# Designed miniproteins, single chains, continued (3): the designs that were tried, part 87

Each design is a single chain, and the fold is of that chain. pLDDT is the mean over its residues in the fold that is shown.

## One batch from the design tools (miniprotein)

Design m11010
Fold by ESMFold2-Fast:
Structure m11010 (fold): chain A 59 residues (1-59)
Amino acid sequence: ENIEKGLDVAEEAGFATDKLRKAREAPPEEAQRIRDELVETIKKMADGSRAGAAALAAA
């Protein structure tokens, strides 16, 4: 619906996807941890909370 907002979320997801690709080659234990963290991060960002995204970047 909102293309610009969708692109912003997609860009963040793009970076997460690139890291997931590297995690795929990492040991399964570490890969699972990274995947879980990324999924939770993406969900928080996708929820449309700019404040959430900014807080994550500031953390």
Scores: mean pLDDT 62

Design m11011
Fold by ESMFold2-Fast:
Structure m11011 (fold): chain A 67 residues (1-67)
Amino acid sequence: SSQQQAIQAGQQTAEQLGADGELVKSGIRAALVAGVDVPTAARATGESLGLSEEDIQAIVDAVTQAY
């Protein structure tokens, strides 16, 4: 599904940035289950994990393109 592709892109991008890909994957999935849209889910997850704005934006861009 497009949501699964977005989640995978978020995990892979987080891993490339040296962030915890499993935590990013879990956070995005939880937000999507709660009815949050894909870019907002990715941003909220990155913010909750204390990632930099540059890293958050990279994850948001990756999940949006994959979705």
Scores: mean pLDDT 88

Design m11012
Fold by ESMFold2-Fast:
Structure m11012 (fold): chain A 83 residues (1-83)
Amino acid sequence: MEEFEVKDKQEAEELARQLAAKTMEKGRYEAVIFTETEDFARYAARIFESEAQHAGAVGESRVEGTRVEVTLVKYELYVEELA
């Protein structure tokens, strides 16, 4: 699992777009994102889920203090697994 650090909203949004793109290319991507505060960690989790959805993926986030674990799966692969 790859680890990243984000300091502000812009860095979180840019990273979220990059991870969404990698998810669309690879089908699945998992990462851990570290933030400076617990409030920002919760905010960042929502950004990652939102950007994944905009790209055509399903995003799931788990927040543990200032740590955000994200699991992103291309929607087509997620739907096929459920069918």
Scores: mean pLDDT 81

Design m11013
Fold by ESMFold2-Fast:
Structure m11013 (fold): chain A 85 residues (1-85)
Amino acid sequence: EELPVPDAEEVALVEQMRAELDALVARSPAAREGAEKGREIFETSDSVEEAQEKLLEEAEKTDDPDYLKGMLGAAQVMIADRLLQ
């Protein structure tokens, strides 16, 4: 119900997480594909809960740790961005 007002430090933390995800994506094609899938799921989902359900379904389909890290990293950034705004 009540969310805390985001501080400049919280905004900086989200930007740092995004930069770390970008660095991972730049070095691993599998992480890039995972991040794209994570972003797609959040963009096409009506709620965070629906997005989490779809993320779990996709996680069950992959044995690639970089793909999973990219997907979960993108999901964490998207959730944090949504909570800050």
Scores: mean pLDDT 75

Design m11014
Fold by ESMFold2-Fast:
Formats: C-alpha cells, structure tokens, sequence
Structure m11014 (fold): chain A 105 residues (1-105)
C-alpha cells in the first residue's frame, strides 16, 4: 500500500495546480517519509506515523490545501513520533519548509 500511496501522490503532484515551490516541498517531504520508512521498517509506530503523514500529503494535494495548513497538520503528527531521532529529523524538515513558505509572502 505504501508504494501505491507514493505513486498516487506523484500522479497528483504532476497534475496539480500547486506552485513549483509547493510541489518541490511536498515532493521533498514524500522522499523523506520514504527514507524514514526504509530505515525504520521494524518500528511499527514509526511506520504508522509515516503512513499517516503520506496520506496527509495526498489529501492536501488533492484538496489544494495551503502549504501552511499542511505543515501544521504534519507537525501535529511529528510530535507523536516516539523515536526522538526520527522526530527531530521530521521537525527540522518542517521548520525549514515553514521558513521558506514565510519568506515567499
């Protein structure tokens, strides 16, 4: 199902009305989620939260949700990550994307 979700996201991004910057941000987050899933395949809680984050990305792209709202939703999920190293990696990525989004105002 993960490979199917990733393919769905790629197809949605290719046909989206999102800005190039927002498409790159979503694509970068999807690649990070994929890497964390591959590195943590035996950690069920990390797998579950990474899948929920990917589903959140798909929903946001499908609904043309603002990047700011998407980042807030992903931050709530990231705070639930029980692995402190994985949590800090995700939060750092979200902080960077939030700063870049704010700079585009």
Amino acid sequence: SFDELLKELEELLANSTLSEADRQAVGGLAELIKALLEENKDNEEVQKLMMEMLETLIEAVRNNESIETLLERLRELAEKIPDEEVKQIVLFALDRLEALAAARR
Scores: mean pLDDT 83

Design m11015
Fold by ESMFold2-Fast:
Structure m11015 (fold): chain A 117 residues (1-117)
Amino acid sequence: MEAHKRELAKKLIGLIDTLPVSEETKEMLKSAVLAALGLPGVDEAALARLRALPRETRIALLRALLEQAAYTEISEEDLRAFALALNEVTDLGLSEEEIDAMIEEALTGDFERMRKA
C-alpha cells in the first residue's frame, strides 16, 4: 500500500512542477499531497500558509490538484479518497456532494470553464 501511495505522490508532484504557479504555491500543494496521502516529508509551515489562504483560493487550488490527478491513471475510488483527504488537510469544510461534483468536473475536463478563484 505504501508503494502505491508513493508512486501516486511522485506523479502528482511531477504534475505540480509543471503548473504555471509560483514556487511557494508549488511547495504548499506538494505538502498538501503528502499530508493527504499520509506520507513523510510534509512541510507543516507550507500547510499552515495554505490553510491561511482565502477559502476561494483554497478551493481553486484543490480543483487544480484534482484536475491534475484525473490526468493520471488514478481510479475513481482513489481520486475520491484523495479529494476527501485534501478537503480535511486544507480545512475547506466541503460536503461529500460538493467533493463528488468537483470529481465529476475533473473527469469531464470542465474545470477550464470555471473562472472562479
Scores: mean pLDDT 75

Design m11016
Fold by ESMFold2-Fast:
Structure m11016 (fold): chain A 73 residues (1-73)
Amino acid sequence: ASQEDLDALRDLQKQGVLLPLLENMRYKQKQINPDSSYVDDIDKLIERVRRGEITREDTGTFLLLRNRFNNGI
């Protein structure tokens, strides 16, 4: 992920909207397939957000997950 992507994600975290978004994605993924590795990816991302430890790698994971959900996959 780019620096611009990371900065955008940190802005969402600062506004308090990132964590609810991730929790909603987790809920949807569990309804589709609770055995999916994407549930674990989302859980790790939630923990890093709660700790304020978001990295560029975490941003890349978020963008992949967001793209999958926005495309109904």
Scores: mean pLDDT 78

Design m11017
Fold by ESMFold2-Fast:
Structure m11017 (fold): chain A 78 residues (1-78)
Amino acid sequence: SKEKAEEYLKKGEEAKKRMEEELERLRRASGSDVPRLVGRVLRALGDALDNYLKALKLAEEAGDKELAEKAREGLESL
């Protein structure tokens, strides 16, 4: 449904924001903090990818071209 696609799109956007925040932390990190922050970035990336893919699938099934395009843009921005 369109509503579910919108929910997954929002979750993907939230996960992308977490990824970007952890990347900022990683950019300033040194030593033993680096592997921990890399792990956090990868987990947030995976969460964003999963949610954007679900949003895309549901948007395409609903025939919502604009929502599908937003999900694709989200994926391409990762």
Scores: mean pLDDT 89

Design m11018
Fold by ESMFold2-Fast:
Formats: structure tokens, sequence, C-alpha cells
Structure m11018 (fold): chain A 94 residues (1-94)
């Protein structure tokens, strides 16, 4: 089993990949900064709640589904969808 810190490192890598995909699609820097800030808040909340591997994988799956559902959306629409999902996930973890 990965350690709790290894699971949080995985979550951080996944969130970094989401930010890179949004940047590749041309999302505004203001929205990229908000995604990065909310992503860090999610990681901090997950660390404090000592989330299980199953919870981390559920978070990763939810982020992937958000990207998939918005694959044909504009960069701004995708960024707003990610922001909404990050807020929802953080509330569920807390």
Amino acid sequence: MPSHEELLELLTIVLGTVVQELRRRGAPEELLAEVERLGQELVDAAREAKVSAEQVFAIVKALGETLRKNEDASAEELARAVIAELRRLTAQVR
C-alpha cells in the first residue's frame, strides 16, 4: 500500500496535469491561478482528513470524468467546470 504522503503526491501530480492541460488549451492565467489555489486547498484538506487510498482514487476519477465530460468545451468552460468540481471535492473531504 502506498503511504498517505505518496497518495497526496499522486494527487498533486494529477492536479498538476490538469493545470497543464488547461494551459495547453489556452485557459486564462486568472483561471489557471484559481485552479492551482483550489487544488492546493484540496490537497491540504485531504492531508488533514487523512483520506484513504480509495478516497484519493475516487477524487482522481472525479477529476478525470470532469475533463472527459468537458473535452469539447472551451478552455474557459473546462476551467470553470474544474473549479466547481475542486470546490465540491474539498467540501466532501472536510
Scores: mean pLDDT 85

Design m11019
Fold by ESMFold2-Fast:
Structure m11019 (fold): chain A 64 residues (1-64)
Amino acid sequence: SKEEDLKLGEEYEKKYKETGSVEDLAKAAFFYYRAGNLEKAKEIADELEKKGYTDAAKSIYEAI
């Protein structure tokens, strides 16, 4: 459900803050996108691009 996807996005964003794992940040963007929070997904894509993870960022931009 959208509520479950939103909660997963929040949990992976929290994991990223604790671990610094770019994979967790990318997962957060995916779940925010599925939840319909396109603005938050785009914000995370911008962050991935700034960190040099251009392919991950492009995948998110193309989905929105």
Scores: mean pLDDT 84

Design m11020
Fold by ESMFold2-Fast:
Structure m11020 (fold): chain A 80 residues (1-80)
Amino acid sequence: MVVTVTGAAFPGAKAGMVVVAFQKPTDGPVYANPADVSLTGTVAADGSFTAQAVLTGEGRLLAHVWDGDTLVATVPATIA
């Protein structure tokens, strides 16, 4: 199931940054690169973001935020 998620502004957030949102178990790190995924979102002018995520039924909703090819943040996401 695909859901819309949102996140709060964070230090270094800039409008137009690409957001990849995902749900994962708490165990272990995961990197989600925009080049490798079909669902992306963007950071808004106020630094907040919206994206779409596939619900797996388990684990935390998180977002990786990218400025071009640079991962700038991993932040929590919430269902909109």
Scores: mean pLDDT 73

Design m11021
Fold by ESMFold2-Fast:
Structure m11021 (fold): chain A 72 residues (1-72)
Amino acid sequence: ERLDLHRRVRELFERLGLTPEQVNAVRTAVADAGIPLEELVRILEEILKEHPDLSPQEATERVIARIRELAA
C-alpha cells in the first residue's frame, strides 16, 4: 500500500520535473500539514493534468499552496 503510493509520488515528482530541493519543500509541507500520501498523489495528478505547461518552480508553489489549503 504505502510502498506503491511512495512509488507513485516519486513518478509524479519526476513528471513535474522537480529538483531535489523542490521535492524536499513539498515533503516538508506534507509533513507539517499531516496530509496522507493518497491526498498528495491526488494534488500532484490534478496539477499535472490541469497545468502541464507549468515550470517546476511554479508547480512546486502550486502544490504547496494546495497542501496548505487542505491543512486549514
Scores: mean pLDDT 81

Design m11022
Fold by ESMFold2-Fast:
Structure m11022 (fold): chain A 66 residues (1-66)
Amino acid sequence: MEVISEEQVQEQVDSWLRTMEAETDPEVRRERLETFRLWYDGFAPLLSPEMRARVEAAIREMEARV
């Protein structure tokens, strides 16, 4: 998918952050983080530098909470 709106990508990032914050099981948190990284890897070449920076910031935030 080549065309993704900034609003949709930001919503997806916000949704993942909310999910990670609400999850209390460390094993499930690691699984969710891994899933998000795999999702990002699939889209990274198609994203603008600004969107990549936002997604990478969210991944760092999630890593800090695992």
Scores: mean pLDDT 73

Design m11023
Fold by ESMFold2-Fast:
Structure m11023 (fold): chain A 104 residues (1-104)
Amino acid sequence: STLEELQKEIEKIKQEIEELRKQYKENPTDEIKRQIYIKEAELIGLEESLKNKLDMRSAVAIVTGRVLAAIGAIIEAEILEKVHGKPKEEVEELLKKMMEEIRK
């Protein structure tokens, strides 16, 4: 694929994230929150792929790895909140730190 295809996909994912954030502000559900973090992980993988000028097949592999890592982080955060009774603010801060590690 051309770098233009990756740029178009990045812009599409950014628009999807903004729409999900608007929905979350109106109706804050765990499902919408999960979708936001998954889309942010997709964006991280696409931006990394563009930076390294990868083809679309390689980009899909990177995106898949980032998404799987984000799913793991979401599960850990939900266990901390729902099972261990950690405050939502503490869990959200931990999830943000885990998402920052996915960017490395």
Scores: mean pLDDT 84

Design m11024
Fold by ESMFold2-Fast:
Structure m11024 (fold): chain A 83 residues (1-83)
Amino acid sequence: AKVRLDESASYEEILEVLRAAQAQGLRELILEVETKDEMQGLEFATKVARAAREVGWEARFEFEGGKVTITLLSPAAVAERLA
């Protein structure tokens, strides 16, 4: 699943999106955000990394200027890549 977020999204809003994905049985979620610059992108990525850690998911980040693409993987999705 792919979700576009506003750069002003709070930690709590991001955490709710991740919890909803887990409740739906999703193993992977892609988040996209467009920020004004790379520094704002890094700040947003830090917020997502904290939320991912809270729910036990792996976060992978791709930066293109102010655009951040985050691939979130459940432990099951990570394990499949090794098995």
Scores: mean pLDDT 80

Design m11025
Fold by ESMFold2-Fast:
Structure m11025 (fold): chain A 130 residues (1-130)
Amino acid sequence: SLEKLVKKIEVDVLVVLGKLNKELVTLLLENKAVKAVFVSSKSVDDELTELAEKLGIPFLPFSSIDELVEKIKSLGISPSSNIAVIGSKEEALAAKQALEEAGFKNVITIDSSLPLEKILEALVEKKDLL
């Protein structure tokens, strides 16, 4: 059950690169499985932004990896926080490298093309899945 999987997820920061999977982000927000969400400025969804605001979860756009890193730091996110980056293999690895160079120690990368259940399983286990 996807609902049983999502209840086991505890991620401090979710980063969504490229095209946003609305079903995934809705499930994570509604179950408070994430404390903050960062999305590409090209993929901002007004309905998800309103849902996150209602739930008190920061939902912030970024236009570059450098801006993403600075925005995560500005929220006071700890270097030991769990960060999950979802995107294409190349983009996810680039974002992970930038976050690790910025001092974040617990960054996982997940391929956005995977089935929803596999993405949720990777988030539960806090494992890279590219």
Scores: mean pLDDT 89

Design m11026
Fold by ESMFold2-Fast:
Structure m11026 (fold): chain A 73 residues (1-73)
Amino acid sequence: SSMVRNLTKEEQYKLALEIYEEVRREHPDLTDEELNALVVERLKKLGMTPEVIKAAETEIGIAVMELYVAVTS
């Protein structure tokens, strides 16, 4: 179990989106599919909840996390 699991859902989504933006900046030439796969691997290593990992698998899932953070912040 990771200490990351003690974060709120909003905090977990914020951290996942920060990682997504970092990966996108580091790898501007990757396809969306390749980029999401790399983000998922980083989130798994951090011990993120299965819900957050599943959301990060697709650009639609990323957009849903962005919307959640925008309306809860």
Scores: mean pLDDT 82

Design m11027
Fold by ESMFold2-Fast:
Structure m11027 (fold): chain A 95 residues (1-95)
Amino acid sequence: SLFDGLPKGTFRFVVKDKNGNVLREEDVEFDPNDIGSRMRLLAAQVEFLPNMSVEDFLNLLKEAAETGEPVVLENTEVLTNEGWKIGTVEITYIP
């Protein structure tokens, strides 16, 4: 399935502006055996990276989990509490 290779844990999403100021931070708890957990992760794709495919989004999460290093996407459009902004999205996996 699309979720194959994703471990149980927490995915942390941090949205930063062009100057590195944190605009938004959200932790998404994930369990591949929980359908509600899978749906919350898909909701995070729509919220943080709406122009990215689900497959590409899940592959970024797999990279973050496999390396243990943050995955950083620069110059992306993200929805914040202040509306749409061009900024940076950082994805970190926490076991």
Scores: mean pLDDT 84

Design m11028
Fold by ESMFold2-Fast:
Structure m11028 (fold): chain A 88 residues (1-88)
Amino acid sequence: SHMDEKIKEFIKELREEYEKILAEVLEQLRAGKISLEEAIARLEEEIKKKVEELSKKYDIPKEEKEYILKLFITRGRGELHLAAAQAA
């Protein structure tokens, strides 16, 4: 459907922005410049901001936006926890 195509393009652009955010936060975490808790908070804040911006651009319904936000935050938290465990 047309809505499925909008969601697909939204996810594609969000994934590109997510990868940039994650890379920057991981660099700060691995350099010891921020704690794991600070890294998680920063990642969540930046992802939420991008989801808000891009959901307006692609006219994404609230329910789909909230579901996709949760998926990206869950993935990002996992990546940060893995990086912290590997550094210990």
Scores: mean pLDDT 87

Design m11029
Fold by ESMFold2-Fast:
Structure m11029 (fold): chain A 84 residues (1-84)
Amino acid sequence: GEEAAKKAREGAESGEAEKALEGGAEGALAGEKEGPRAAMGAGAGAVGAATGLALGKKTGDEKLGSELASKGAEAGAKAARAGG
């Protein structure tokens, strides 16, 4: 859940889409201990982070991309918590 979103956000803040996805994957594995719903939220967070980074690349605004990635990760974590 929230731990998975935090790892995805940390990866996004590094400025590398590959690290953002890896952080999301590690968070998903950690979330597996909390159950399948937490793992799904972590996956949604990782997708949100990747999307934010892609948008940042298109606009050329790294700060905007990082902020969108962080919001995507948080949205995924909240979805997992609300469903559980």
Scores: mean pLDDT 60

Design m11030
Fold by ESMFold2-Fast:
Structure m11030 (fold): chain A 67 residues (1-67)
Amino acid sequence: AAAALVDEAAALSGGDTVSETALGNVLAGRAGVAPERIREVLARYDTDGDGRLTREQALAAAEELLA
């Protein structure tokens, strides 16, 4: 489930936000999603361009990538 992958990525990330690097690694490793597609989708949800997503943004991105 997308929520389980986001929760795993959040556990690897410091603070209250999810690292794009951690989420990308979890999605590639657990779900076999292509790194290029992960990068494209995560960039659309990271509106600040800071490499960090809220849990809500991370969940939406993961759901899109697993659709």
Scores: mean pLDDT 78

Design m11031
Fold by ESMFold2-Fast:
Structure m11031 (fold): chain A 71 residues (1-71)
Amino acid sequence: GADAVLARIEKTLNELIGREVKIHLGGAGPTPEEEAAMLARQRASLAALTDEQVDEIIENIKKGIEGIEAT
């Protein structure tokens, strides 16, 4: 599920950064109902990811962090 995917990404980020990182999913809509719907869509999308797709996301995040550390 989405929580398992998030936990895997967080674990990898913690190992890469050397400190605890938590990812919070948030909706940014004009109404609370739209925010909840956005959150539900984000969680559903994460839950649909394969292990291979999660690995690709982690690799992309890693490269993004390397870019931030360079500044």
Scores: mean pLDDT 70

Design m11032
Fold by ESMFold2-Fast:
Structure m11032 (fold): chain A 108 residues (1-108)
Amino acid sequence: SSDQALLAQVQQLIAQIRAATDVATLRALAAQLTALIKQATSDAVLRAALDAIRVLLARAETRPDDVALYQAVLDAAMELVKVATDKDIILEAIGEALRAIGLLLDIA
């Protein structure tokens, strides 16, 4: 199914996020994640996307003052909230969005 291809793309994206050394790459990967989330129809893809958001947030926390990166991660988390229909995925995505907002407020 197309969802198997999307799941593979999200898993590849997680590997790229873990390997990324610069903020420009992390911002681009966050934007790619948002695009994949918009196409997702399966809980498996959305759960993998939630894992990707968590890895992005952990990477973002090590990068001082990159408001654009935190905003891009927040955009991905908010897109997951919009697309998800599973209550547990929605609640966890809201938690990650709130974490991203907290990091943005600490910069501002």
Scores: mean pLDDT 84

Design m11033
Fold by ESMFold2-Fast:
Structure m11033 (fold): chain A 72 residues (1-72)
Amino acid sequence: MLSAEKIIRGAARALQRETDVEVARKILESAVKYALEQGLSKEDVIRILEEALPHLTPEQRAVAEEVIKELK
């Protein structure tokens, strides 16, 4: 089966293309929820999202950082 890690990495890539902050947040929150339900740890999800931060715009980075903060 496709790993939960691939789903969250896919969501991080989708975030790079999304200019609507509210849509980007919903995509990321849904992917995070799914990854956690499939057995990824919060720490693994945070690590994957943090790896994506350098590739995001300031607005997209703010969304990802808020989601990371909510996981802590």
Scores: mean pLDDT 76

Design m11034
Fold by ESMFold2-Fast:
Structure m11034 (fold): chain A 84 residues (1-84)
Amino acid sequence: SEMDKLLARLDALRAEIAARVPAEHQPELLGLVDQIKDALQAKDFAKLAELLVTLGRLLHRIGAHDLLEPLDELAREIGELAQK
């Protein structure tokens, strides 16, 4: 399903954060990804949009720019699902 594909992409993003982001920033970022996953499963698209913006701002702030493009693409696909 579209939901299963988005959840798999969130799991992939979580793994990339765990692999590439400095250990000091991982708890906050991994916690946000887990909250995004929960909001997506709950179909709480308002909370999901807020959490995606928060994650993007934190990734930008710590200089994890290589993760911003995958996040933006994931956010676009989630937005398309919300309008369906």
Scores: mean pLDDT 85

Design m11035
Fold by ESMFold2-Fast:
Structure m11035 (fold): chain A 98 residues (1-98)
Amino acid sequence: DLEADLAADRPQIRADVEELHEEVKKSKKISREQELGLMALLVLANAAGDRESAAIAYTTLGKVAEQEGDIETAKRFYERALELVPDNEEAKKLLEKL
């Protein structure tokens, strides 16, 4: 059962997404590899039913879009994070600053 197998990986998915989130915060320029890694983690988090990890991945992708000057894409990613976790304080603050 793929869903059950992915659910067992939730702690690793969370750790990986939080690590990339911190890397994005510290970086002035985001690499293609970091962007692809975030997309892969988002797919895995969604497949595993991990809404919190998916929300962190969306929030991080929104920050990447802001760094690239794509405010409309950043807004959509932050809104998606809040759809998954309405109490996500970071996504709320980032969306309000746009």
Scores: mean pLDDT 78

Design m11036
Fold by ESMFold2-Fast:
Order: structure tokens, then C-alpha cells, then sequence
Structure m11036 (fold): chain A 94 residues (1-94)
């Protein structure tokens, strides 16, 4: 159980980090318009999630186990980033 949980924590953190990088690249490619509320909201979400990811990485580096609530929240945020990425792809296709 303990090893399985540690592998799950590592995997979710890596997946969240990957989605953050991919969404950031897509925002840069489409063009940042600070007057566009949608882009501004996405930048705010990226900043907030990046700060939370940094806190999670710091805790793990210190040997602190993540709570189930923190892990579930990370999984939820990863899925939200994946969805935002898909919406940006649709906008770009126009």
C-alpha cells in the first residue's frame, strides 16, 4: 500500500506538471490578449495551480506524505487543465 501510494503521488504530480506546461505552450502559441477575459482567467488558474504544485513538490521533498484530499484536488485540477487545453485547440481551429 505505501509504495503504491507513493507511486500514485509521483505519477499525479508529474501528470499535473505536464498539463501545466502543455497549456502554457498553447496559450503562448494562440497569442496572449490581456483584454480577453478567457485568457486572463486561464493565466490566473495556471498561476494558482503552479503555486500549489510548488507547495506539493516542496512537501514531498521534505518527506511529507500528501493527504488524500490534496491528491484528489491535484487529480481534479489536472483534468480541468486537460479540458481547458481542448477548448483552446477548438478556438485555434477557427
Amino acid sequence: MAREREERERREVEELKKELVELAKKLEEIGNDPSNEEFRELHEKLTAIAAELAAIEAARAAGVALSEETLREAERKRRALEEASKELEEEKAK
Scores: mean pLDDT 72

Design m11037
Fold by ESMFold2-Fast:
Structure m11037 (fold): chain A 58 residues (1-58)
Amino acid sequence: MKKIDTSDPVIQDALKLLGLEPKKVIELDLEKLAEEIAKKFNQDKESVLEQLKKYVIE
């Protein structure tokens, strides 16, 4: 799984709004995270996924 930068305040706020603990989602599948955010905020999954790619740690 690709790691997401959970130290970024934007990612921390998004995870808190989803009811997820930031420290436990560092190894989350980006597709799953994008799907959950899209459902929560009534957004398009692909658009959310593209935004999340900016926060991926390689």
Scores: mean pLDDT 65

Design m11038
Fold by ESMFold2-Fast:
Structure m11038 (fold): chain A 85 residues (1-85)
Amino acid sequence: MLPLTPWEIMRRLDSLPKDDRDQANKLITELDKKLNDAILNNDWDEFEKYVKEAEEKAKTLPPEAREVVLEYIKSLIYQAKLYKE
């Protein structure tokens, strides 16, 4: 099955309690910057490293915030696979 679209991820973030949403947004923003930098540099080892680090950080979040972050990670992995072919 296809992962959630960026639009659906945004909707889920907006539905979270403010504190949970702020925690999820902070991690997503940090991860997005690191993963985009890795993709631009064609550094797939760094990409995999940052994905693993983000998955570990997500485990420290409240359950609802964690699920949104994990869905975001799945979406990024799916996009990266399409780019690599």
Scores: mean pLDDT 76

Design m11039
Fold by ESMFold2-Fast:
Structure m11039 (fold): chain A 66 residues (1-66)
Amino acid sequence: ALSAEQVDLAMRAVAEATKSLKSTSYDPKVEKAIKKAMTEALRLVREGETDVERMAARLTPIVEEE
């Protein structure tokens, strides 16, 4: 199972990758993008990634496809 620290890293990476989307009101596309980014971030931390900036860079294309 993922530790609380690993979950925090994933959440921080998602927050960085989705910061441009947070300027809008509730949007189903934003919700979908956040869910996809979170899934990928959790995969990256499970694989040993600890760099929030590196994870965020990987997630940015996922959230921008919306």
Scores: mean pLDDT 73

Design m11040
Fold by ESMFold2-Fast:
Structure m11040 (fold): chain A 70 residues (1-70)
Amino acid sequence: SAKDRELNRRVRETAREMYREGADEEEAARKIQEIFAEHGDPIPFELALGLLRMYLADVERDPSALDRVY
């Protein structure tokens, strides 16, 4: 759905920002929590951190993954 695409886009942008700027992982995970809450589905910190780390693993394998935002 459009909401799911927007959510995924914002999460990837957050991961991209962290990757480029060396931002704090905890701060990035908190930002991901904020994004989920704004979309009406608040998640626990541990889940947000897990999602962040999965996206960073994707970036390590294929850096272009961060550039594929809709």
Scores: mean pLDDT 73

Design m11041
Fold by ESMFold2-Fast:
Structure m11041 (fold): chain A 66 residues (1-66)
Amino acid sequence: MLVITDEDIERLRALLDHLLRTQPAEVVRAQVDQAIAELEQLAKQTGDTEGAQRAIAVLEEAKARA
């Protein structure tokens, strides 16, 4: 049973902000692309998950800022 909570989204956002400040843009983009692919695969296996879609949106926003 895997539920992505609002607290998980907040922690992800904080982690991405840290990565954007401390890591080169290419490293951030590569890590975000991998995380999106893993979340998309999980969503396909489990069906539509609102939490997974929220996490993907946050990751896509961070990639755009990198």
Scores: mean pLDDT 76

Design m11042
Fold by ESMFold2-Fast:
Structure m11042 (fold): chain A 61 residues (1-61)
Amino acid sequence: LRERKLEAAVTLLTQSGLSPETARRIAEALVAGDEERARALGATEDQIAGMRTVETHLEQE
């Protein structure tokens, strides 16, 4: 589950214009539940909200 969440997060963040390396760092923080670290790394509130939605869907499967 954690790896699937990470992959989905990286894809979402990369499609929002971030490089894969930056997207992975932010995705790791968000998957760990550390929204403050994600913001410090440059994540927008829209990206954080999008990740909450993705995590909810993945946990239902």
Scores: mean pLDDT 73

Design m11043
Fold by ESMFold2-Fast:
Structure m11043 (fold): chain A 96 residues (1-96)
Amino acid sequence: ERLLELAVRAVRAAADRLGLSEEERERLVELVRTDPVAAIRELARWREALTGIPIDADELRAAWRAEGLSDYAIITILAAQISGDSGYVVEVAELL
């Protein structure tokens, strides 16, 4: 539950930086709660759009899961990269 709460906070910060509407922000939060794999794919797509660097979301997830990260940890790190707030990455490390 702590990782889910952290992921939701990080996703809200990412949505704010992206200038997403309240409806789009709440849709992303709902994906985090109901379909974390779809949330990872959506956040990877936004990071690619922001940076111009291609991301295979499924390969990224498989690699990070192999390193012991949960889907909520992956969501938090991707959202932190979008928002530019490294504090979320520190909070993930404390919850692992």
Scores: mean pLDDT 83

Design m11044
Fold by ESMFold2-Fast:
Structure m11044 (fold): chain A 84 residues (1-84)
Amino acid sequence: MRAPPTPLERVPEAAERQAEEAIQQARDEEARDVLLAYAETIRELGKPEVTEEEILDVLRRKSKTDPRARRRLEAVERALESAR
């Protein structure tokens, strides 16, 4: 194994690829929004793994400036409540 340039730089790309693979299995647009929100939260925090609370916190903050984040926040909240 070789040392990576930066772990944070690699995490966003890995998260995006993981989300795209999962999206291919998804049927609904809401499922895609949830997966994209997960990937974007991983990218924003620069961590390989994030919690649902961290996803919601990032989306709530971004929803004040980005309408896309607001839509994803609603999709994530609905999906999480339905799954639990």
Scores: mean pLDDT 65

